# Designed miniproteins, single chains, continued (5): the designs that were tried, part 56

Each design is a single chain, and the fold is of that chain. pLDDT is the mean over its residues in the fold that is shown.

## One batch from the design tools (miniprotein)

Design m17927
Fold by ESMFold2-Fast:
Structure m17927 (fold): chain A 111 residues (1-111)
Amino acid sequence: MSKEIEEKIREAHAEGFLEMGKPELAEEFRKSSLEEILEYIAKILIEQGADEEKIKKILEEAKKLIEEGDVLGAVMKFVTGVAKIYGLGKSDEEVAANIERVRKALAEALA
């Protein structure tokens, strides 16, 4: 179960990089562990000026969930935590709803 979820998450990120015209990064993400993927995203966000201490704390909490076998919980923890840092919602529910709206709008725009 967790391995199948990890493979689906890896493929979704790889597809995102292909859509951005970065096939080399798509291949890296297909071969990388989920932990390596989250660490790479965290590094990019810190380099873009995100709060290093907050990002590292979220990454550590997500890694702990991966070690416990909760791959989906790890991804949701990381995505929700990052969205809060960027002010995309005041609660976990608002952040999740805003992420879903953005994803739906992007899917409609790319259709």
Scores: mean pLDDT 65

Design m17928
Fold by ESMFold2-Fast:
Structure m17928 (fold): chain A 72 residues (1-72)
Amino acid sequence: MKLSSSQQKVIKQADDVISNMPLTDDQKQRIQQSKQDVKNSVGLYSQIGATMKLMGEIVDVQIKLKQKKKKE
């Protein structure tokens, strides 16, 4: 079945971050794993938890990259 619009948006943001941002290999692997957890989750609580974890990873990476750019 197709994922919810919110879950698809978060997965797309994860893909965009991996493709366009200068991430470490550890950060890329962590985001990829969280993305798979979202795809594999089938319970409401599991889907919410996995999606929030993926969102948190994306936001953390974006904040760190914005701070680096502002410092430059």
Scores: mean pLDDT 72

Design m17929
Fold by ESMFold2-Fast:
Structure m17929 (fold): chain A 95 residues (1-95)
Amino acid sequence: SREDMDEESKGIAKFREWNDTEPGEKAIEKVLEEADSYSPEAAELLRKAVELARAGAPLSEVQALGVKAVKASDHPYIRGMISGVVSYLAQQLAR
């Protein structure tokens, strides 16, 4: 819905705000704490995506886990924050 899309956009914006203030690990940990509170399965999948990205795994594998993490949450705001982290990880791997 439009409301869900708006909440997802807010979640993405919140991760970007945190990442602009304290880049990388600290911003990702804040998303993991929020996701764990509302969607523990999504948080676990996101942790695996972060670990794969840190290990230099192929972008396709990190994105596949990222998609699973987003789908594991029914909370649009949390889905947005997870999407923000996955996009950030993809950008780092493309460097």
Scores: mean pLDDT 87

Design m17930
Fold by ESMFold2-Fast:
Structure m17930 (fold): chain A 69 residues (1-69)
Amino acid sequence: SPLSEEQIKEAIEKGVTEALKKGLLSGKDIFEQVVKVLMEEYGLSEEEARKIVEENKELIEKIGVRLVT
């Protein structure tokens, strides 16, 4: 991965927070917001961003649950 574990976690938390602010509650919408954060703020290609999201789906779900509950 081109990013550290900490950077991935920060991108996930930001993506989940942006999804929640927009009223987007589906896993697909949350994943798309994380992809956008990775591309726009961390400078990753769409392919690299989607690979990171796919490899970290469990972490995204865990963080999403924590931020919603």
Scores: mean pLDDT 79

Design m17931
Fold by ESMFold2-Fast:
Structure m17931 (fold): chain A 100 residues (1-100)
Amino acid sequence: SLDELIAELEERLKKTTDPKEQAVLYGLLAVAYAIKGDLKRAIEALKKMEETGDKDVVEYTKRILDALARENVDEAIQALEELRKKYPHPEIDKLIELLK
């Protein structure tokens, strides 16, 4: 479920020391909260992602959120698959499955 994915992302963020991994997890958390309609938490997660300085993760996250705002789920999934190739995280696979 989406709530289970959010909980898993938050638990991983508590244990993560790598700034690049933190960027991906915050980006995925922002996408998950946006899908849930929790825009306040989505914006907070985006701010945390931007603070990491990872330009690639920011660009992929923007593409995913833009695609979802345009109701283009296929484009959102494609951007997630491209993110997964560079940053393989099981939470990306779970998010893709939830969007299908």
Scores: mean pLDDT 85

Design m17932
Fold by ESMFold2-Fast:
Structure m17932 (fold): chain A 76 residues (1-76)
Amino acid sequence: LGEREEALLRARLPELEEAAAAGRLEEKYLEVVREVAEELFGPEVAELVEEAVRARLAGDEERAQALGREAEALIA
């Protein structure tokens, strides 16, 4: 589970480092996380993961946790 996700995220690390240097880390991180989730679990889970990350970036931790649990339920 996490190992495959980490491997895919690690492959995108150079893009994240470039985005961080340009002040666009949040934008690139959201893009990468969504694409990794879609590759591993499909578009339905990717949509929930994207919404969870957006909620967390906005400071809505309750919404982020709820969306994360919903995504995990779809993977099971």
Scores: mean pLDDT 78

Design m17933
Fold by ESMFold2-Fast:
Structure m17933 (fold): chain A 90 residues (1-90)
Amino acid sequence: MKLNVVVLVATEEDKEKAEEAAKSQEELIGAEVTLLSSEASLEEIKKAVYDAVKRAYEEGASEVILGASTEENKKAIEEAYLEALKEYKE
């Protein structure tokens, strides 16, 4: 099974930690980390999630992992992810 991990994080420090964690996992075929600012608008979050999900599936990803530093960002990411899946699973 092809595994490509896309991680969305709210801060640059979280991005570095996510990249190190991804490199330490032998089961990962490929990993991409997208940084989202803690000051990012809901529209910016939705756009970043949509682009990341699109790219991951186009590259043959079987699994996409999403992460957020704050509860507000987590909710926005979850809503954007569900909306992106609705468009790609049609």
Scores: mean pLDDT 61

Design m17934
Fold by ESMFold2-Fast:
Structure m17934 (fold): chain A 81 residues (1-81)
Amino acid sequence: SDEEKKKELFEIMEEIIEKLRENGLDSLADFLEREKELVKDSSVEELKKVLIGALKLVAEEARARGLDDLAEWFEKQLKKV
């Protein structure tokens, strides 16, 4: 159902936020928390688009910082969306 899909997408978003904080990327985590609040009542399609964009952004930033294991983790999350 759409409700189940939304729940899984929000769980992925929460995992990304926690992973960013664990790696000291607090500004990116704060950005995603704001995005999560803005899309909380959005459609599954809208939430997927936001989450895909966020995952690409944080994977690129992790790679740029030499955090390759973290980048690979974010890239694996894209397969769940």
Scores: mean pLDDT 85

Design m17935
Fold by ESMFold2-Fast:
Structure m17935 (fold): chain A 69 residues (1-69)
Amino acid sequence: MEEAEEEVRKFVEEYGREKGLSESQTQGVIDESIRTFRQEVEKGKSIEEAKEIAIKKGREIADTLAKAL
């Protein structure tokens, strides 16, 4: 689980930086993505499915923030 959370964090951090988000905005996206990952695992989804859902949510939030500026 910790390894999968680190993978989600790294992916979302890199994506946020590529989209030009500030450090604080990038951290917010990471926090929400990790929260989503944990919630999906608690719902009984596999680690692989939870990771995919968390990454997708992180991308969507980052894209929304990038379009606002």
Scores: mean pLDDT 82

Design m17936
Fold by ESMFold2-Fast:
Structure m17936 (fold): chain A 88 residues (1-88)
Amino acid sequence: VSDKLADIKSKLDEAKVSDELKNLILSAYSKDSTKLPFTSKESRLVFAIQLYLNGVVSVKEAVGFAGFPESEASEFEKALKALNIPTA
């Protein structure tokens, strides 16, 4: 769990994703869905990221699925692309 969150944080930091979006993503991934319910926003965010990383949807479709307004779409696109970069 700690190592996975550290990898996500590192990729988002390297891509210079906003602290607000970075913290939201890290918060969503740190939650145990069986014991602590996700908020609707956090659930949509996690599912959008998972769909994109699994090649099911495009980056733009993932942005729409997560429910971000156009003004925040570019920052989330940056985060998605960063998370899709393989760790060496």
Scores: mean pLDDT 70

Design m17937
Fold by ESMFold2-Fast:
Structure m17937 (fold): chain A 110 residues (1-110)
Amino acid sequence: SVDEIRKALAELSKLFLEGQQAIYDKDIEKLIETIERALELVRQLAGKSSGEIREILEQMAQLLEELLEKLKEAKEKKESWEEIEKIFFEGQQKLNELVSKLQELILEEE
């Protein structure tokens, strides 16, 4: 439902604020955990959706999977926090573009 999507987008926004806090705290384990939670939320929502909404949610899930893989690789390689921050904010920017598109579609469904 539209209400379930709106609630999930609010939770996703909260998770990205938690991710920004993990960057500030230099806590890579918490950052990875937060993105894993965001991915699971989006996957569950995609599974309950159909049409263009599902297509956007599947794109968001793919983007979160790519972000998660990059963050796990950065942790394994002991990359700088400057590089980790760059990976996170580039991923967040792309995700926010899809979130805006999803919000517009939901508004049109009302």
Scores: mean pLDDT 87

Design m17938
Fold by ESMFold2-Fast:
Structure m17938 (fold): chain A 99 residues (1-99)
Amino acid sequence: MIYERLDEKVEEAGLTPEEREIARKLLDDFLASLRWALRQMGLSDEEFDRAVFEGDEEALERVAKAFGITPEQFREWLDRLVDEIVNRAKALVEARRAA
């Protein structure tokens, strides 16, 4: 689910291979932080993986409930997260060019 969405937005935005690698690393780092936060709320890594990577509706409902939001709001938040990751990857490559 989320990696497929990243690939779609990367292609739409016309990212270079370097920008794509940075976007993937930024997303992976963010997902690791989110997984850690959900672990503190009593959710398992397996429930997180089913919700975020597999699009499992029951797992998605549990994760969304932990944040006090609806599954729809959580899906919208994930989509916005991918947009922000793509924008940050572009900004980082521009910063490297300026250095």
Scores: mean pLDDT 80

Design m17939
Fold by ESMFold2-Fast:
Structure m17939 (fold): chain A 85 residues (1-85)
Amino acid sequence: SEIARESAESVRETLLGLLDAKREEELLHALEALLDTLKKTTPDPDLRELLLEVLKEVLEKAEEKNASQKIIDLLKEIIDILESQ
């Protein structure tokens, strides 16, 4: 789905941009908002798969950049939810 790809790319650009800019509080807020949304709604399979790829990429970059443990833990929690359905 084009909408799913656009949504996933928007999330990717936002999270990677905040990570690159070292905007930790804004990144934490964005991740907490995404986690809250995923706890309330299950994305369609296309969006879920694309988001899972995005979050795994963001996690790898966060670890490479020595991001805070809180950011790494939130990314792992979001990935676990996406993998569980």
Scores: mean pLDDT 86

Design m17940
Fold by ESMFold2-Fast:
Structure m17940 (fold): chain A 82 residues (1-82)
Amino acid sequence: SLGDEINKTYLEIKELISKLPLSEEDKKNILDYIEEKIKEYGATINEDGTIDASSMSDEQKEELLEYLKFQLELLKEALKNL
C-alpha cells in the first residue's frame, strides 16, 4: 500500500540521517524539519515513530511519497560523496 511505502521510505531516511557526520543536535533538526513537512502534507506521526497516513487522500499520499523519495535520494548522494 502507499502507507507501507511511505513508512518504508521514512525508515530509510531516518537510517541515513543517523549515518551523517553531523552532531546529534543537527541530525535532530533535520529530522524535525522532515516531520513538520510530513504533517504539512496531512499525515500524523505515531508515538512509535511511524507515519499515520489514514486521513490522507491517495493524491496526498503520492505527493508525500514523492517528497520523501526526493529526500532519500539527496541523503544517498550526500553519503556517497563522503
Scores: mean pLDDT 87

Design m17941
Fold by ESMFold2-Fast:
Structure m17941 (fold): chain A 117 residues (1-117)
Amino acid sequence: SNAELLASLSPEEQAALAFFEEVRKDPSKYTLKDYRDAFQPLADKHGLPNKALVLFLAFELYYSYFEGDPVLILKATVEAVKKFFEKNNATFLELMSNRDLQVELLKLVKEEYEKLK
């Protein structure tokens, strides 16, 4: 159930999703620092140093193109970002400017999301 999915969230996942919901209401009110700060606890929990903005980018891009359950997308995004950085050393800015890297990252999110359905 939706309630069971919500109950499965860690505090770090809850904070990231709550911030994402607020950003979607009015994105113009938020800065890159706000995105980083909201996703930093999640990044730290999973040993992804300096990847808070990448987690936000991957989550936002996947949700915008494919939709789906945001709880499952967030969990899939964490695993996808871990796998992406086993093969790649891209910075956040390089990911923002490189469509092929964005597509590779999104494919990894989709693969992880399909496992959680």
Scores: mean pLDDT 84

Design m17942
Fold by ESMFold2-Fast:
Structure m17942 (fold): chain A 87 residues (1-87)
Amino acid sequence: MSVEEEVELTKQTIKDLIASGQFSSAQDLFNAVADILEKQGINGSALTFRNLANNIDKDRYQFLARMYMLSLGLSDEQMAAFYSLLP
């Protein structure tokens, strides 16, 4: 898989999971993203999302998560849903 294909697959996975409305925390959301990426063999990005999940209580990681999510081109409603999941 190319880097571009991996990025687009990751973006789509996050959009689908946010749209599902099944998550109560950013930690649960990021762990679900990591699980899907691991099943697809995308272990590097999966590890990144595991690290975000494990450290989301820290200001630096919340900032990185917000910046990443803003880069995905999510709707205002999807961004509001994501922000409601942060600690």
Scores: mean pLDDT 81

Design m17943
Fold by ESMFold2-Fast:
Structure m17943 (fold): chain A 63 residues (1-63)
Amino acid sequence: VSEEQFEADVLAALAEIYLGIEKIMKNPNEEAIKLFERAVQAADAGRIDEARELLEKGMEVLK
C-alpha cells in the first residue's frame, strides 16, 4: 500500500463522513453536498490535490 493510496483513502473517508452528516441534517446544504460528492470521486480516482481542494471548499461553504 502506497502513501499516496493511504492519503486518497483518508480524503475519501473524510468526504464521505461530511457528505453523510450533511445529508441527514435538518437543513442540508446542497452546495456542500455537491462539493463533498465531487471530493469523494476525485479521491477515488487518485486525484489527491483536487480532492483536497473540493473538501476544503465544501467545509468553507458550511461556515
Scores: mean pLDDT 78

Design m17944
Fold by ESMFold2-Fast:
Structure m17944 (fold): chain A 77 residues (1-77)
Amino acid sequence: MEEEIKKLAEELAKKYGVSEEKALKAIEFTWEVKEEDLEEAARIVAKILGISLEDAKEFVKEVRKFAEELKEKEKKE
């Protein structure tokens, strides 16, 4: 899990042109956010990463998809 999250942070940091440290913080924040708060989460992520709200929405979407995939993997076996 930790290694998988770190790899995601490296990939997203490169994709969005931000530091790995900031990407990791944004990932950790988004991972713990409730679905009803995702719109506010995107705004906070945009501020953390210094990117547009539009890019932050895609970032949040990618992180949530990754989180669902990890949960599904644990649920299967």
Scores: mean pLDDT 77

Design m17945
Fold by ESMFold2-Fast:
Structure m17945 (fold): chain A 74 residues (1-74)
Amino acid sequence: LQQQVRDAALAYLAEDPTASTDEVVAYVKEKIPEARKIPDSVLRQLVQDAQDDYYSSLPPEQQQAVAAALIARS
């Protein structure tokens, strides 16, 4: 189940790298109904871990663009 949550989070981030943790959590709950049985705190942690891994895997130019977009969104 945790792997399915991670895979869904990574798929969503590939489409929208600027998505907030809460937006990704909402997507995961919709895509994987069984994820709704996971406590929100644990699910949020799994999503944050996936976001950190995803951002670290991006080329520096894309990391900078995503960071700038997140700052502008805030």
Scores: mean pLDDT 75

Design m17946
Fold by ESMFold2-Fast:
Structure m17946 (fold): chain A 89 residues (1-89)
Amino acid sequence: SLSKSASAYSAAMILAVGTEVEAELLLKQLSDSEKAKKEAEESIERAREVKERIRKSSDSYQANLEATREASRVSDETVKKAEELKKEK
């Protein structure tokens, strides 16, 4: 349904935005480590890819559901990677 699709889209966008913000916060904290900085930048790029996928799939119900599931997985991976970098500082 249209309501169901909108809810799934919103949830996926919230996850993608959250992972991007978390990675940006890590960049501010990890400025002195070249490796940690690179990993945080990669996390931001992954979050941006997730946002693009959600955006492109907004007009197709099945594509939107698949993008939402994949976005959730990528978002979880990005957050976990960002949290690991944060703990290493």
Scores: mean pLDDT 68

Design m17947
Fold by ESMFold2-Fast:
Structure m17947 (fold): chain A 66 residues (1-66)
Amino acid sequence: MEIEVGDIVRAVEDVDVPQPDWLRLRKGDEALVLEVVDDEVVRAQSLATGAVGLVPKSFLERVGRV
């Protein structure tokens, strides 16, 4: 699945990378993609909390677009 800036993505499982720059998401949480950092990682904003951080693409599915 191609994830792009402006996509609404959903966590397919809990995301909890124990590093300061990473966004914590629960399974089913939605986020807005702000930046595609590389082939494996996006920067996203949680729609629930407004928090911004890095998320691995492998934990995300695209569910819509802004």
Scores: mean pLDDT 81

Design m17948
Fold by ESMFold2-Fast:
Structure m17948 (fold): chain A 65 residues (1-65)
Amino acid sequence: SAARRAAFQEAAKLMERAMKEKSSPSEVQKITDEAQAILRAVDPRVVLEGTVLSNGKILVYVSYE
């Protein structure tokens, strides 16, 4: 649906911002929680987990429970 697509795009923008700003692990967790809330508003089964890699990149996992 359009709402689901918009929510995923908004979550993606939020995570991209975290990558560009080189967020700390705790900041990545906060941003991941915000992105998860956006996605769960349209699909309550979505689970989003973020982690900071040693090279400074952010890796995001999307799964369904």
Scores: mean pLDDT 70

Design m17949
Fold by ESMFold2-Fast:
Parts: C-alpha cells; sequence; structure tokens
Structure m17949 (fold): chain A 64 residues (1-64)
C-alpha cells in the first residue's frame, strides 16, 4: 500500500541520515512519497505528513 511504501521510505531515510547521507535520505523519502502518489495510494495530506516526519527524523539525529 501507499502507506507501507511511505513507511519503508522513511525507514530507509532514517538509515541514510544515521550514516550521514542527508541528501540520499531526502531522496529516499521523496521517491517513496512520489511513487505512492503516482499509484494513487496516498493523498496530498499523507505526502505532506511524510515530509514533516522526514524533517523530524533529521532534527532528531542532529542533521541540519
Amino acid sequence: SGEELIKEGLEKARELFEQGDAEGAQRAALRAVTEALSRGEATDEQAKEAGREAKKIAEELGVS
């Protein structure tokens, strides 16, 4: 499902942030959200929330 795609993308983003790859982490999150939206399996609001979660992960791990 789109929700699962977004969840997996955010988990991958967290891994990449922990490795110091902020650019790769942002790309992974964006790719998952874009794919979920393109499949019609996510709403614009879910995409926006996923973006907020990715930002929170970056802040939590001290990556700016």
Scores: mean pLDDT 76

Design m17950
Fold by ESMFold2-Fast:
Structure m17950 (fold): chain A 77 residues (1-77)
Amino acid sequence: MEDERRQELAEHLLSLLLGEEVKEASDEELEEAVERLASKPGVTKEQMEELKRQYRLLRRGEMTVEEFLEAAAERAK
């Protein structure tokens, strides 16, 4: 259950980074997506790097959905 929710959240973050519905991406694709998004006016590279980092942690099982939501709430302050 937790693994399933974590994978679903990771897929959602991936869709935000790539701008499309995808289930997985290579490290190369993630790096390219961060650079592409950070090149747009009004988008910060720091925010895109943080999303990439959280996606990787969720995929590895090193971060729970709850931990992600807590980190997102902290960033929203």
Scores: mean pLDDT 72

Design m17951
Fold by ESMFold2-Fast:
Structure m17951 (fold): chain A 74 residues (1-74)
Amino acid sequence: SSATKEKALEVIRERAEASTDEFTRVLLEYIYRESQSFKSIEELLKALEALAKTLTGEQREELERVIKEIRKIA
C-alpha cells in the first residue's frame, strides 16, 4: 500500500539522518531519492537487496539493517 511504502521511505530517511558515517549517510540519502520512483514496496526491496550485494563493510551492513526494518512493516 502507499502508506506502507511511505513508512519504508521514512525508515531510510531516519537512518540517513542518524548516520555518523558520511559515506553511509550520502548513500542512504541517494537511496531515499531514488526510492521515491518505485511503484511498490516489493520493487523497493528487490532494488535494495540487489544494491546491498554490490556494497561491502559498514555500508552493506547498514543497508541490510534498513532492509530488515522495511520487511517488518511490509
Scores: mean pLDDT 83

Design m17952
Fold by ESMFold2-Fast:
Structure m17952 (fold): chain A 89 residues (1-89)
Amino acid sequence: SEKEIEELAKTIVEEASKAKNDEELEILAKRIYDALISDDTSEEFKKQLVEALKLVLEKSKNEKAKKVAKITLEKIKNSDKVSEELKKL
């Protein structure tokens, strides 16, 4: 739902804001990417997570969060492990 996407976006912003350097932002981006390629993650949650990343990139005023979203979305676009359906969101 839209509310779940907004809460995920908020969580991404909060976690990114705690990062002390660019390496920690890249680690967060990889954790999010790993969730997206995991068989233990539901397809519904994967879609919500991609939409939350896009929401962060478009609407967030937090530069660290926008960087995490950009890195993660680039990993998704270039991945052979992510479905075409998720890439088109």
Scores: mean pLDDT 87

Design m17953
Fold by ESMFold2-Fast:
Structure m17953 (fold): chain A 78 residues (1-78)
Amino acid sequence: MSVEELKSLSVEELLELIKKATDTEKLRLLSLIPDSEQETILEASKYLSEDVKRLVLLKLLREGSPEVQARAEALLKE
């Protein structure tokens, strides 16, 4: 799928692609989700490699809403 096609997808469609993608493609797809879509980024983090998942969750802990921060902390403890 081209970058232009990926940019036209909804946040929910990007999340479904991340679940099915290779590790390399997951990072590309995650980068297309707006930073404001913190809950979707949090859900997508569950499908990333452990090292990348930790970096994403730590970013959400610093920059996220209180609800997202609590959920990111819980995922980091797992």
Scores: mean pLDDT 76

Design m17954
Fold by ESMFold2-Fast:
Structure m17954 (fold): chain A 87 residues (1-87)
Amino acid sequence: MSAEQKELKKKVDEVLEEIEKEIEEARKKGLISDEQAETLKKMFREDAERLFEEVSKNKSFEEGMKEVEKFKLHWLAIIKHVKKESE
């Protein structure tokens, strides 16, 4: 991998850690079920893998970093909506 692809991978891995922590916190607080948490983690990991493949092959480094940030915000919004529906 190029140095830029390694940096993109690192950013994707950081987003993976942040979002998985948000899902686990929601589960620990009883805002989502164990089943919902596992489903969200699976979907999120699959989407993150597709994102990394897409941005590493089809985007500049700058565009890839912006797409990763949009992806993070999108998944934070999904988690927020799931939390509200479970109240």
Scores: mean pLDDT 79

Design m17955
Fold by ESMFold2-Fast:
Structure m17955 (fold): chain A 114 residues (1-114)
Amino acid sequence: MMDEERRKKALEAIKAKLQEYARKHEGETDLEKQLAALAELFREMARIAKEYGEASKPLAEGFELIAKGLETGDEELLFEGLKKVGLFLGELYGEVDEELIEEKSREIAREVVE
């Protein structure tokens, strides 16, 4: 019960950070600047998730992997991070299709790196 409430609070804080990022970077067309800003955003979201404790630890770890993958162009780090985030969201919403999450995570990671 308490852990589910903490997960929802973490997602609300992350949603607020995403909205702030969208406003700040409206109209930015420089891809390198966008990728660097996204990597920092994911690091900030990981820090926020850590503040909500063990219940959001997989979300924090996923965001840190996404940030590293974006910064280094490492497809495997992006895939692992996206998969962790997808599994966390699937668990929170009561349906987990691990194969679909893995497939979509791989597709997104490949598209971002290439």
Scores: mean pLDDT 75

Design m17956
Fold by ESMFold2-Fast:
Structure m17956 (fold): chain A 93 residues (1-93)
Amino acid sequence: MTPHTEEVLRAMGVEYDPETGRFIATRPVGLSPAEAVAVGEAGYFDLSAEEIARVWARESGRTEMAGPILTISSYGRGTPEAERAREVLEELE
């Protein structure tokens, strides 16, 4: 993991535990899944939107959110597919 990736995950309230090989939520996350994807798409993370989606879904216990997040990432914001995925995310939250 790069130092920048660690800083981003820490800002999301997630830390990597090298002893268990897991990501652990250390505090309430300040970003929703949709916000995390939007920041990832803007290129402010060393993680892709897909990697952010996987980390967030895993730590939230909401693996069902990964599909919609990846759809938003793949099609881009403002597309009909991304808008439907956003609505699904809002229903899941």
Scores: mean pLDDT 54

Design m17957
Fold by ESMFold2-Fast:
Structure m17957 (fold): chain A 108 residues (1-108)
Amino acid sequence: MSEVENEKKKAIELFKEAERALERYRDQASPEVRPLLEKAIANARGARDAAESGDFEVALGYANLAKQYVEEAAKRASPELAAQIRTEVGGLLDKAIEELKKAIELSK
């Protein structure tokens, strides 16, 4: 349980960091990109809430949807903004997904 709780806490912290980064980029984004970043924020929050409840498979589903909306937003953003969003937010979501996968394996 303590090892699962450690990986769970790491995933939750990474989702909170991803949400904060997405909110910064949303505030800078064009009207075309902003709704996609808002959907990414909603799915990152869904992932965090599911992880907090111990539902790691549901959290993983939300995290993958957040990554999908991040990519759709990046495709419509300027090249500079796209690179920043993919590197910063994509990196945080990838780390959170890896911590969720560890929690799932430890929960078996």
Scores: mean pLDDT 87

Design m17958
Fold by ESMFold2-Fast:
Structure m17958 (fold): chain A 93 residues (1-93)
Amino acid sequence: VAALALALKNNDEEAFYKIFESLLTDSLEKEGLSEKSALVTAKAVVNFFKKLVIPPKNVLEFLKRSLPYLKTEKDKKIIKTIIKTLEKALKKI
């Protein structure tokens, strides 16, 4: 959380996305994905956000707005966990 807050404060988008990728990978592994599958999925999600040119501070709002459109409880749980982590980081900026 502190590392994410520091990356946002310094406008270090690359550091922010690296930390986000790591957090998403860990969350996916805890939900039962293999380490390799979790990493590949996390990288795909991060690359998708980068491709949409979503500023790091707007990632949280985008994720919150995506919740009603998620099809499975597992997906909702993963995204909610990431939202909570990002909310704590963004409130420190």
Scores: mean pLDDT 69

Design m17959
Fold by ESMFold2-Fast:
Structure m17959 (fold): chain A 76 residues (1-76)
Amino acid sequence: PPVDLSDPEVKAKAEEKLKKYEEAFKKAEEVYEKTGDPKEAALVWYELLLENAESEEEKEEVERLIRKVRGEPLPE
């Protein structure tokens, strides 16, 4: 079935996701301003992506980015 952004329910979900991204970006900026650590700011951003990921594949990719930022070994 086609994704219809003119559907008020679909649009509301898209706007909710966008609002979550904007909030996380603000939090990441605040963390960077307070700590001066871009890795800590990036972790705040990626944590939101992980919370909003609905598929296992998306969650795994975000976890890889988190591990990379933290300097942890990547999964095989």
Scores: mean pLDDT 71

Design m17960
Fold by ESMFold2-Fast:
Structure m17960 (fold): chain A 88 residues (1-88)
Amino acid sequence: MAALRAEIARLRAEAAAAYEAGDYDKAAELAAEAATLEARILLPEDPEVVARIAELLARAAEAYRAGDYEAAARLEDEAAALGREALA
């Protein structure tokens, strides 16, 4: 779905911009929204994979709130990769 992918890209860019501006709460919110949409289009059938994705996204949100953007981005990428792998 091209529209959802464009929205995810926009939200991730806005999250990065908010983090650079020092607004960690807004960065966490935007990143969580982007991750939720990404998980939705990459939704696997395996409930264990879904649980792992949720765990990674929760940790990414914690990292954003702590000001660790690099860790947050890595965890979100890991969650997205896991979702893509499950759908391949």
Scores: mean pLDDT 72

